# Designed miniproteins, single chains, continued (3), part 37

Each design is a single chain, and the fold is of that chain. pLDDT is the mean over its residues in the fold that is shown.

## One batch from the design tools (miniprotein)

Design m9330
Fold by ESMFold2-Fast:
Structure m9330 (fold): chain A 59 residues (1-59)
Amino acid sequence: DKKKKEAIEIIRKAVASGDELATKIGMAEAERLLGEEGRKAIEEAGGDPEKTIELLEKL
């Protein structure tokens, strides 16, 4: 799934920036890109970027 890989890359880049605001923006962009599946992954991860990536990789 191309959208899944793009969403994971967005989150990874945001986290790599070290900026908390950039990470929040990246997570929101990933959620928009994936829709309901992205939203569920973020909710299960409790907003943790690393756990969100792990859950998205299982999709």
Scores: mean pLDDT 80

Design m9331
Fold by ESMFold2-Fast:
Structure m9331 (fold): chain A 84 residues (1-84)
Amino acid sequence: MIRLGDSIELFDAEDRLVARITVVREPPPGMSEEEFRERLARDLGRLGDVLQALHAAGKSTEEILDELEKVARELGFRVERIEL
């Protein structure tokens, strides 16, 4: 089974990797692979926009991770969160 997704990595002020969120979604029945890939790219882009907005607003790493996980789950992604 093919799963499509991406990993979002967060770094501290010293450029050390502190957390990773991996998001994965499967195509729904009746959707073409092309349409699924386009929708996946748009939803991943929205997660990137949320990340940038939260970072610009001065949110903590924990607040950013919690909101990204919430939004990703609302978009139908399965989420794996790893804190380093």
Scores: mean pLDDT 73

Design m9332
Fold by ESMFold2-Fast:
Structure m9332 (fold): chain A 90 residues (1-90)
Amino acid sequence: MKTSFVVSSLDELKKILDENPNCCIQLYVAKDDYDEVKALLEDEGYEELVEAKEVTIPKELVGSDEDIEAYYAAYKKGNPKEVLEIYFIK
């Protein structure tokens, strides 16, 4: 089962949680969206396992390097340092 996800909206996050309700999840979220994502995860019964880290979205989650750059540009105005890797467990 896929346990690592890139989140572009709260609606996508809810879909991920509905499809994977009882798993440990690794998420890549925009830094500005972190507080909202964390609040939703905690409301659904998840706890942050490790401190959030600024990262570049792994290419295996979105396809080619070109797809990652396009996704990054759309999601966070092209700045990789504005993305956080977060890890939550239920």
Scores: mean pLDDT 65

Design m9333
Fold by ESMFold2-Fast:
Structure m9333 (fold): chain A 92 residues (1-92)
Amino acid sequence: KPPKVLKVTIERIDETTAKITVELASAEDVPVAIRELRRIARENGATRITYSIDGKTLTMTVEFKNKENLEAFIKAVKEYAEKTGAEVTVVD
């Protein structure tokens, strides 16, 4: 049972860093979203992951060793959002 994700904003900070903001339907969905997104980040070669929680909003900053890994991560996050029915916004 996937968490109810309402909106995902993906912001490219530089060639190897992205900021992901996730808006969830309930605060109870936040721990599940953290686990899933951290797994996706690590599977795509994340070197550093930082996150903060504000109620139902999760903000995660992820760093990679190269641009190829960052692009793979962004694609995986878009697929995750599509599966959860979330609105996706990409900011370059």
Scores: mean pLDDT 84

Design m9334
Fold by ESMFold2-Fast:
Structure m9334 (fold): chain A 53 residues (1-53)
Amino acid sequence: AKTLDELLEEYAKLSEEQQAELRAEIQARLKAEKKEATPDVLKELLEELLEKY
């Protein structure tokens, strides 16, 4: 499994447009699932959403 740091490095390699899109999707998912932006939740969302890129 990838660490949160590895996932953040992958995110940093995306274009500014892709980063903005991914941030918007994370915020939408957090709102829909009524979850707080904890490191564990962010890791799960980044693992799922970064597969798209």
Scores: mean pLDDT 79

Design m9335
Fold by ESMFold2-Fast:
Structure m9335 (fold): chain A 93 residues (1-93)
Amino acid sequence: LERALELARELARAVEAEDYEAARRLMEELRELGVEVSVRGDAPERDRIALEAAAMYHAVREAAETGRGENSAVATSPETHQRIEVSARFEAT
């Protein structure tokens, strides 16, 4: 749990800095720790990464407080008008 929370905070900083390479790596590490992500629809890579990262961050934070976290987010790209929906889930062990 501590490691997942640390990675989630790093992920939030990477997205804020628009360091999408670091964000992709951190998201992969979170998935290896058990964060489950489901994506429906499509969006440009930066919008997709930002939305997935936000959902993962909130799921990990909620799991740190309650033992189990779930978060869903929806966005529409202003450039392509593509709609994407992301859900993330994490259970603290």
Scores: mean pLDDT 80

Design m9336
Fold by ESMFold2-Fast:
Structure m9336 (fold): chain A 92 residues (1-92)
Amino acid sequence: SRREQLRADARSFVDTLLNLVRAGQEEAFDRVLDAFIETLKKLPKETAKEVIDIVIGELERARAASTDPHEQAVLDRAIARLKELKEELDKE
């Protein structure tokens, strides 16, 4: 149930990001993603990596379902940022 709750929370988070992109609120998208990344940096490393993997999975699912090139590009940038954070955490 913990992993199911994390997946549900990740889906809700990604849905929020998609709504911001679709509304043309790219600055708000970046701000929400930045706040999420700063929150992850404050978590224990193993917990942060678990949350990152789940959120990347939901972003990749949203990317695969998207037919809009701008939405796809924004999602690809978000996925890249989270993958970079995961690599940084592996070096600490």
Scores: mean pLDDT 86

Design m9337
Fold by ESMFold2-Fast:
Structure m9337 (fold): chain A 73 residues (1-73)
Amino acid sequence: SSELEELIEKLEEILAKNPDNIFALVLLGQRYLELKKYEEAIEYFQKVLDLNPENVVAKRNLEKAKEELKKLE
């Protein structure tokens, strides 16, 4: 848990310097998806698609996060 939290903090520091870093946004989305924080994951993948609508990884993971969130309704 502490190691995962440290990785999230480092990725957030990268984004503080470059908010459009697609790699960091994708990694944060994937980490939130692993933590089952689907709404946060959706937010990060949506930011990726706002910057690059053709990003296949973001499209696939966004749909996965939405599907998992729907199961909790």
Scores: mean pLDDT 84

Design m9338
Fold by ESMFold2-Fast:
Structure m9338 (fold): chain A 55 residues (1-55)
Amino acid sequence: TEKEIEELIKYKEELKKKREELMATSGKKEDVEKLRKIDEEMEKEIKELEKKLKE
């Protein structure tokens, strides 16, 4: 649903901001990598929902 995609996009943006903040500070490499994996999973979920809407 479009609303669900909107929520996921918003959460993805928050994850990007946190990742950028960690990169700007003395961020731990393992924490940055963890956030990257979460971001990738969220993007995958968004794509699946978009595909369902376009059916």
Scores: mean pLDDT 70

Design m9339
Fold by ESMFold2-Fast:
Structure m9339 (fold): chain A 84 residues (1-84)
Amino acid sequence: SAIEYFKRGLELKKLNRLEEAIEAYSKAIELDPNFIKAYSERAVVLEELNRLEEAIEDYNKALELDPSFRQAALEREKVENKLA
């Protein structure tokens, strides 16, 4: 299920297996394209890998799905400042 892949992504992130975490979050999103937390957690890992443009895209998707998700807005601003 999408939740199981999401939980796997969280475990892999804790182990610092960042590319594998992205794969797990991507599978969660494939199964549930409205999974807001999967986009935001994938964005965090993408930022850690310095894949800043992809991180911004995922934060934008999280905010598109929930405009009140302040954490995604704040993290997106931080990433945009790294690109400037």
Scores: mean pLDDT 85

Design m9340
Fold by ESMFold2-Fast:
Structure m9340 (fold): chain A 98 residues (1-98)
Amino acid sequence: MPSKAELEAESLLALGRMARSIGDYELAIKSYEEAIALAEPDSPLAARALLELGLAYAKLGEYEKAIEALEEAIRAAEAAGDEELLAEARKALEEVKK
């Protein structure tokens, strides 16, 4: 059963995805950062928000920040046991490191 903080984090993740879809990467980044702050550390929600944050930084050309966020997403996904998120985060990191 999700906590109030988890529900708020899920809403912020959804807001970040909406902002990204309209090209507002600054709002997307802020929304993902807030979602990460409210999510349980090393949870699937935290890993997903970190993955989305890294992808948003990559779109802005902020490659150092993108790599940091994606490496954190990999660690969180491994800790959460989420193999699908882990595979997505690893693929995103390879694309950014080109």
Scores: mean pLDDT 86

Design m9341
Fold by ESMFold2-Fast:
Parts: C-alpha cells; sequence; structure tokens
Structure m9341 (fold): chain A 74 residues (1-74)
C-alpha cells in the first residue's frame, strides 16, 4: 500500500512539474489547499480520481490548446 501511494504521489508531482506549476499554483488551479497537494505528492493520502482528472485537464489547457493555437497561427 505505501509503495502504491508513493507511486501515485510521484505521478501527481511529475504532472504538476511538467505543467510548470509550484505546489501553491497547483493548489489554486485544482481548488485544494497546498497541504493537500503536498500530502498527495508525498504519498500520505491516496490520489483522488477527480484530482488526477483535473491534472489531465490542466495539461490539455496549458500545453495542448496553446500548442494547437500556435500551430493554427493564433
Amino acid sequence: MRERLKRQGELARRMREALGLSQREAAERLGVSVATVSRIERGEIPLPKEYFLKLIELEVEEHFIPALRRALGE
């Protein structure tokens, strides 16, 4: 269980870092506290499904949509 939580936390941290967000910025974008972000990333609590889905949504918004806009000359 601890290894599973650690892997979930590492995944969440890597996704946040790939987005270029600090823990504070991620907390604001995800609508949670900085303490919650820290706990998830340290594997102290399970990664919530909604948190993971929101990270995917942010990745689409911050990287996919801007890349598409640049490709379209916008």
Scores: mean pLDDT 78

Design m9342
Fold by ESMFold2-Fast:
Structure m9342 (fold): chain A 87 residues (1-87)
Amino acid sequence: MLEPVELPFEVTDETLDAINNAVVRVAGSREAAEAAMRKFSPDGSPVLDKEGTAALLAALGIKSPEELRAHLDTPEFEARIREVLGL
């Protein structure tokens, strides 16, 4: 069984889309993004679902939707994504 993901807020469809787009941008190519996202997908999917997105956000140390919005599209957030995904 997968380890429990401790994210203190719900992943919305808007958050899901924003994080998938951020991973593609950070990876520089869709192929690199898909390879990285497979590590967080229970079924090896090349696209993060809500559970995979929650796992990634928890690994990034995001504690609230407000914190995510403040950091989204910043170089610091992109650097954290690179570090967590091994890009």
Scores: mean pLDDT 73

Design m9343
Fold by ESMFold2-Fast:
Structure m9343 (fold): chain A 60 residues (1-60)
Amino acid sequence: SMEEELKKSLEKTIEYLRKTVEWLREQAAAADPATRAELERQISEMEDYIKKLEEKLKKL
């Protein structure tokens, strides 16, 4: 069904975003302070987005 396909698509998207956050955290750890601050901002925004997707997934 379309709902099952959407659910699986959301789960896959959440997994990819989580892996991206892990990669960004590794980049931030090796970065200069200015670049680190920008990467930490991006990580925070991405974590907020993941949270919204997880809430959407729970409603399906």
Scores: mean pLDDT 88

Design m9344
Fold by ESMFold2-Fast:
Structure m9344 (fold): chain A 55 residues (1-55)
Amino acid sequence: FEELAEEAERLITLGIIRGIPEAREIAKRVHEAVKNKDEEALREALERAKELLSR
C-alpha cells in the first residue's frame, strides 16, 4: 500500500510539473485514498495518472 502511494505521488508531481490540468484532481483522489486506506481507489488513481502522463 505505502509503495503504491509513493508511486502515485511521484506520478502526480510529474503531472503537475508538466502542467496537466487533471493532475490536481487525481492528486485529491490519491490523498483521499491514502486517508481512507482504500487500496482500490489508490490503484484507480494511479492508473489514471499513468494514462494522462502517457498522452
Scores: mean pLDDT 73

Design m9345
Fold by ESMFold2-Fast:
Structure m9345 (fold): chain A 70 residues (1-70)
Amino acid sequence: MIDEIKKARKELMKLIDEIEKNGTPEQREKVGEILYKLDEEISRYRNDPQKVLEALKKAIEELKKILEES
């Protein structure tokens, strides 16, 4: 579980970096919204590693969709 969370977090950071470097202003705004929601879910489920992992994977999927649009 912990290793999967670390891997997901690393993937999330790479996607954020990619959009920040190469994305449009609209895409960067969407990233901010996704991260705000993710932070809320992580704060809510901080003692539930499975829920944290699910929240990270959901955010990763949303970020990948943003990249696929460009």
Scores: mean pLDDT 81

Design m9346
Fold by ESMFold2-Fast:
Structure m9346 (fold): chain A 51 residues (1-51)
Amino acid sequence: SEAIEALKKQKEAIEKRMKTEGKVTPADQYRLKRIDEEIEAAKKGEELLKK
């Protein structure tokens, strides 16, 4: 789904920035956790709608 793909791109952007800057902030950790939770929720919703 577009929503899951957008969330994955957001996660990738944060990970790339952390790798480039060598810096991980509490805000980055919180955002990554939230994105993972949103991806899981979206996957469950998608599975329910797929059939």
Scores: mean pLDDT 78

Design m9347
Fold by ESMFold2-Fast:
Structure m9347 (fold): chain A 55 residues (1-55)
Amino acid sequence: GPVPAREAKVSNVTGKPATYRDLASGLALSEEEAKLPVDPFSGNPITEATLAPLE
């Protein structure tokens, strides 16, 4: 299954470096995936309320 975002340094979809966390799914997203209107894992909308930058 997908690696949880808090442990992942890479995207759960592409394996590219993760820069954002989707708060709805809890999964790590790369910059390209964060630009999508819909989360590719869950199909939920990506919004400012559901997306947080990883540090």
Scores: mean pLDDT 62

Design m9348
Fold by ESMFold2-Fast:
Structure m9348 (fold): chain A 73 residues (1-73)
Amino acid sequence: SEAEARLAALRATVEALDRIVSERVGVPQATVRAARRDRAALTELLRRAGFSDEAIAAVLELLDELARLEAAA
């Protein structure tokens, strides 16, 4: 389905983001994944990774979409 394809694409994008943030900040990917449970912690981690405020907003919107699709599945 379109929803399943979108969910798979979002998961792949988030996994790639976890790797990028992990590499830039110097923390394990598991730490980046855990930070997704705390918006303030995630926002600070993305800033430490060199993301702009616009890029951070885009990442948060993407994660909100992923959460909505996972809740609907």
Scores: mean pLDDT 84

Design m9349
Fold by ESMFold2-Fast:
Structure m9349 (fold): chain A 70 residues (1-70)
Amino acid sequence: IERVKEELESRLDEIAEALQYAAEHDPELAKRMQELLQRLGELIANEAPEEEIEEVLREILELVREAKEL
């Protein structure tokens, strides 16, 4: 959990920038990113298995990459 929080914190600026950019250029992508971020927060708050948290984080990072290519 601590390591996942550190990874999330280190990438938070990148995720925030990608979300803002997607909101202007692809609102559907921005919505998908927001839904995954909310799910990630819920999983962390509920102390879900690290595998599930890592899976959702990986999906978020894939959408961040898609946003950068817009």
Scores: mean pLDDT 78

Design m9350
Fold by ESMFold2-Fast:
Structure m9350 (fold): chain A 82 residues (1-82)
Amino acid sequence: SGEEALELVLEQAREAEKDPALAEAARLAARAVEAIRAGDYEAARRHLEEAALLEAERLGIPREEALEGARKALEALKRIAE
């Protein structure tokens, strides 16, 4: 089910928190999934955008590309939650 898929994504984010290099972005991703489960899509968007910008800075990805990725991730998670 969509709920089971969101639980798997949340577990992946929590596992990534164990890596110090990924911990802050992973916590934000976990918060985004929890916000999706609660129906708070605005909070989910903010958390995904912040996580994407942290990862973009670490990997040298353009800010605009990172934000577009976050928007696509939000739409995918919303579709899973339907």
Scores: mean pLDDT 84

Design m9351
Fold by ESMFold2-Fast:
Structure m9351 (fold): chain A 101 residues (1-101)
Amino acid sequence: MTGVDMAELYLKKGDEGTAMMFLDATILSAPKGGEEGAEEAIRAGDILAELGNLKRAARAYSIAGESFAKSGNKEKAKEAYEKALELDPNNERAKKNLEKL
């Protein structure tokens, strides 16, 4: 069971505080988790976007993109950076990293 699975469970229970702790932990650990960590950061970003936390969602997608790029998956990295820029068009890190792909 992933941290995002736990976050979804706590959101269903109405416990947003505990859900946010699991989402934040997932995003922070994504760079150490390889492609699996990057995929979980995408899922965390999707949940944050649904909750209206667009700036945090964009950060999650940007971190996922960096994790995919480090793992050699340039196509998934590009998709993640594009998602970050869709929510935060002024995200300078996502812009610069996308230009380097």
Scores: mean pLDDT 85

Design m9352
Fold by ESMFold2-Fast:
Structure m9352 (fold): chain A 68 residues (1-68)
Amino acid sequence: SADETVRRALETLLALGEAGKLTPVHLLAAGHELQQLGYDELGSRLIALGRAGDTAGAIALLREELAR
């Protein structure tokens, strides 16, 4: 399902973040893909964080989203 695909993508991004490998380009790419899947708000937030180079803020957002 789209929800399972999104969850797996967020888990992958968080794993990159925790390994110190998450880049702004990862956030921009993921945000765009989430928008294509209809997750416009979450996608826009990741794009904004990517444009700002805020990888720490992205890790916090990813943890919040996955802690449901």
Scores: mean pLDDT 87

Design m9353
Fold by ESMFold2-Fast:
Structure m9353 (fold): chain A 67 residues (1-67)
Amino acid sequence: MNKKIAEEARKRGEEIISKLTNPKAQEIARVSVEILVRRAEGGMSEEEVKKALKQLELNAKQIEKIF
């Protein structure tokens, strides 16, 4: 069910945010996680969610390096 995938996306997204130390990177990551959760509820596969979460983590770490 899409709900289960969305719940896992939120849980893993919050874990990524908790590893960030830069407030700006955390804010950007929170917005991205919210969008991902809504897309997961809309019909993303578990595999698509995992790929998106990995990309989100990489993007957030890149933002931390800039600031």
Scores: mean pLDDT 80

Design m9354
Fold by ESMFold2-Fast:
Structure m9354 (fold): chain A 93 residues (1-93)
Amino acid sequence: MELSKEELEKKLEELKKKLEELEKRGASPDEIAEVYYQLGLIYEKLGELEKAEEYYQKAVLLSSKDSPVREPALEKLLELGVRELEEAVRKVL
């Protein structure tokens, strides 16, 4: 399940290009959400937890209830970012 750092960096660039292509082709939000989830996984493996949180959040927001990535992305987001998200969003209280 772990890729080398070089493979992770290559996959990250591939996923970013795929995201741009999907947006140009008018892909569904669920399809775009799958790419965001994969980007989150790659950033998490690279130790870039803030970026991983950002992409998991995008995956959750775009995914439908029927998307296979919605629940996994939400759980990843809650595990990695709930503390920072709480401070950023709820600190205004």
Scores: mean pLDDT 76

Design m9355
Fold by ESMFold2-Fast:
Structure m9355 (fold): chain A 78 residues (1-78)
Amino acid sequence: SFLERARGLAEQAARVGRERGAAVLEEDARLAEAEGTPEGRRLAELARRAAEALAAGDLEAAAEAIAEVLRLGEELEA
């Protein structure tokens, strides 16, 4: 049926979106770590946790980790 096909496509799109989002976060983590600073290393750890949660489909854990990244970024602006 159309609904079964639509559900399959929506699930595939969501999975691809999560995988792409996780890949971007992993790239950001590598760039932060490459800066060689303690702050960069901490950002890399948080970004990797967010990537792992997002890839696993744990949107709540991913949101929490992203919120920690944003908070740390605000502290570094001071």
Scores: mean pLDDT 75

Design m9356
Fold by ESMFold2-Fast:
Structure m9356 (fold): chain A 55 residues (1-55)
Amino acid sequence: MEEAERYFELAKEYAKKGDYEKALEYLKLSLQHTTDKKLINEVKALAFEIVKKMD
């Protein structure tokens, strides 16, 4: 799996566990390792959902 895709998968796993801080860190890492607009849009969508659920 490509690094960006791997970081995105880790972000999804941490989000499922309620660890939003780590999920956002992995989303940031995914964005730093990709220029794929489709993946960037998916990362942004997940980040928006996480921010809505954070304390």
Scores: mean pLDDT 80

Design m9357
Fold by ESMFold2-Fast:
Structure m9357 (fold): chain A 58 residues (1-58)
Amino acid sequence: KPPYLSEEEDKEFKEKLKKLEEMYKNGAFDKETYEELKKKLLKKYKVPEDYYEKYAKD
């Protein structure tokens, strides 16, 4: 559970994550770079990687 993620912070996090996914799909960077950037985003919002998988599906 990310502590105290507001609705707006949650929306911003999802938007940025979706942006990274779109850039990866468009070939802007490879899988390794995508995973690195995703990890940085997760750390910035203090979202653990396992929580991210649950969060994206819930």
Scores: mean pLDDT 70

Design m9358
Fold by ESMFold2-Fast:
Structure m9358 (fold): chain A 97 residues (1-97)
Amino acid sequence: SRPLPLPTTPEQRKAEAYLLAGLMFYQMGKYDEAIYWFKKAIELAEKSGDKELVARAYLNLALVYKKQGKVDEAEEWIKKLEDLGYKEFADYARKLL
């Protein structure tokens, strides 16, 4: 029998809460605070092996750098998103010029 998937860990839930905090600051136009929380979400998501949450955080971080006009930094995070295997998300981020 195939084992059941493991439940979401407290660390994964905390990483998702940090991602939501970053999105809230982004909507408020507080881009430096948004970057801070997205980076904290990445740190916890990487430790928990949650690749989907890492990809979502990379996407949002790329979009906030792009909104600041920091094109080189945005492209660096888009490349990391492709390297993680999320090419469709990376292609989407590049189209939002």
Scores: mean pLDDT 82

Design m9359
Fold by ESMFold2-Fast:
Structure m9359 (fold): chain A 55 residues (1-55)
Amino acid sequence: DLAEKYANLLAELYKKNGKGAVKLAVKALKDAGVSDETIEKAVELAEKKLGVSLK
């Protein structure tokens, strides 16, 4: 699942560089043409993995 792959990437970025890095990565994914639905699902999955809000 593409959303699961991005969720793992976002979770790793949060652990290393915090919430700001996740916001930049989300923007980069949008600019690269990844669908809003895939990005939203990835963010929600990352939030569940980390136990934090990324919104």
Scores: mean pLDDT 82

Design m9360
Fold by ESMFold2-Fast:
Structure m9360 (fold): chain A 75 residues (1-75)
Amino acid sequence: SEREEVKERLRAAIEEARRLAVVEKKPEEARRILEEAVNELLEEERKTRIGYLSPEELEELQKEIEEVLELIKKV
């Protein structure tokens, strides 16, 4: 389903950004991927208010993004 595809894509991007920031120590590349994920999340919220993603899922993804942003700030 579109919901599962969007959720999996966003989670994969967040995980990739986390690895780039923490493991590979490439904060600029991590920020680029995370920025793209944030933009996609905002578009999802705007386009599908009825929602392919539930409000709970959106909140969880937003928290994961914020965690990686905090890791990037440490660089």
Scores: mean pLDDT 74

Design m9361
Fold by ESMFold2-Fast:
Structure m9361 (fold): chain A 60 residues (1-60)
Amino acid sequence: TLEELKKLPREEQLDKAVEIAVNAPGTEEQKIEVARNIAKLLGLTDEEIDEVVERVRKKL
């Protein structure tokens, strides 16, 4: 759940956002949208959101 993710260390929160986004159904852009939405829900900074998106793109 989102609340369980918020209990993790920040780097693990980034890793989980990337994992969820990469395994999401749909196009590359839809997966990127999932990554941005999860990162925003976790309260990540714009820099951290960009890092999550970059990691997702590298895995696709």
Scores: mean pLDDT 82

Design m9362
Fold by ESMFold2-Fast:
Structure m9362 (fold): chain A 78 residues (1-78)
Amino acid sequence: SRVQEIIERAEAEYERLVREGRLTEERAEELGRELLRELLAALGLSEEEARLVLEKAKEDPRAQELYREASEKYRASR
């Protein structure tokens, strides 16, 4: 699936950064943002809609809670 392909690509990049000793908090956050954007697009949202959802999540505590739950599911699935 497209979601699985996005996750595998992100994991490969994460492993590369760890192996090279280049994983920083800034790089991890950048990878997380890119991964989330690609996942939202794969779920049928346009790039513009994905951007608006990310912006709304920062402003709405309910949206932030849903994002947290989705992030936990992603970490659990690894």
Scores: mean pLDDT 65

Design m9363
Fold by ESMFold2-Fast:
Structure m9363 (fold): chain A 64 residues (1-64)
Amino acid sequence: SSKEKVFNAAVEVLEKNPDNKTLNLTALAEASKFDKEAAEKAREALLQGDVKKAIEILREAAKK
């Protein structure tokens, strides 16, 4: 599904660029078009500095 592809793309961005906050937030903005709640939870984790938790949230949302 388009949601799965977008969320998996966001995961790849966060895994390859964990310190690039602007790029990571841009990827989450795109993901929010498909699942606003999951993208906001991942955004909150990023703002707390927890990139691993943000990736986990995105991976779980991609499977739905």
Scores: mean pLDDT 84

Design m9364
Fold by ESMFold2-Fast:
Structure m9364 (fold): chain A 100 residues (1-100)
Amino acid sequence: MAEEAIEAVKNGDYEKALELARSEDPEVQRAVLEAANKSKDLDFIKRVAEAAVDSPDPEVLRLAGILAASAGDQETARKVAEKLREMGLEVDAETIERAL
């Protein structure tokens, strides 16, 4: 549940937040990414974005890529852009690369 993701981030349970970021549920993955962004902890944002890089959901990948780029993780942002291109989402990939 999205609430569990938000509570994990609030409580500083970063290991649980990373497990949820690797979840098969796109709603849970998105909730963790959004909560990490609100924390303003750049190192945590980088770790959560990297954990979500294997998501099959384009919305989750788009968010992970933007957060990785904004946090200065160029390697993760480029990986996400490549996955979005493989899905035929070239505009989303270009948006992430432009943020670099």
Scores: mean pLDDT 79

Design m9365
Fold by ESMFold2-Fast:
Structure m9365 (fold): chain A 65 residues (1-65)
Amino acid sequence: MSAEEAAKAAVEYGKKAKEALQAGDGETHKRYGELAKKYLEQAKKEGASEELIKEAEDAMHAAGG
C-alpha cells in the first residue's frame, strides 16, 4: 500500500467513525477509529506528505478523537 493510499484510507475510516458516533453505534465507532489510526500510522511510516497526514488527522479529530 502506498503512503497516499494509507492516508486516504485513514480519512475514509475517520469519516465512517464519525458517522457511527453520530448514530450512537459505539462498537462501529471504535472499530473504524482503530482502523483510521492504523492507516494514519502506516501513512506516516510510508512517508506520506504533511498535507495528507494533516487531512487524515483532521478527519480523525472530527470523529471525536
Scores: mean pLDDT 80

Design m9366
Fold by ESMFold2-Fast:
Structure m9366 (fold): chain A 103 residues (1-103)
Amino acid sequence: TTLTQLPSSLTVPEGSTVTLLSRASQDVNGQISWYQQKPGEPPQLISKNGQRVPGVPSRFQSSGSGTGFTLTISPVEPEDTAVYYRKDDTTGTTGSGTLLTVV
């Protein structure tokens, strides 16, 4: 299974809305997770099966179906600077990641 995330990196001003795209070669029936990983830290679960993890700010939202899923951050804050990964929980496949830099 291939799992592509786009863009590979983006830089945006604080207060922007960003949409992080992903597409897999296999439909996993919505069994996906989104992770945030900051340098030197373990990955933190943001969303699972389209549901935001308790304690994660409401500005993070997951949507999509089939092979294509997105993570939207609105508005972005400086603390959101991280690599974001989609993981397909059925296949165990992790995407290439998107580096988000907030300026």
Scores: mean pLDDT 83

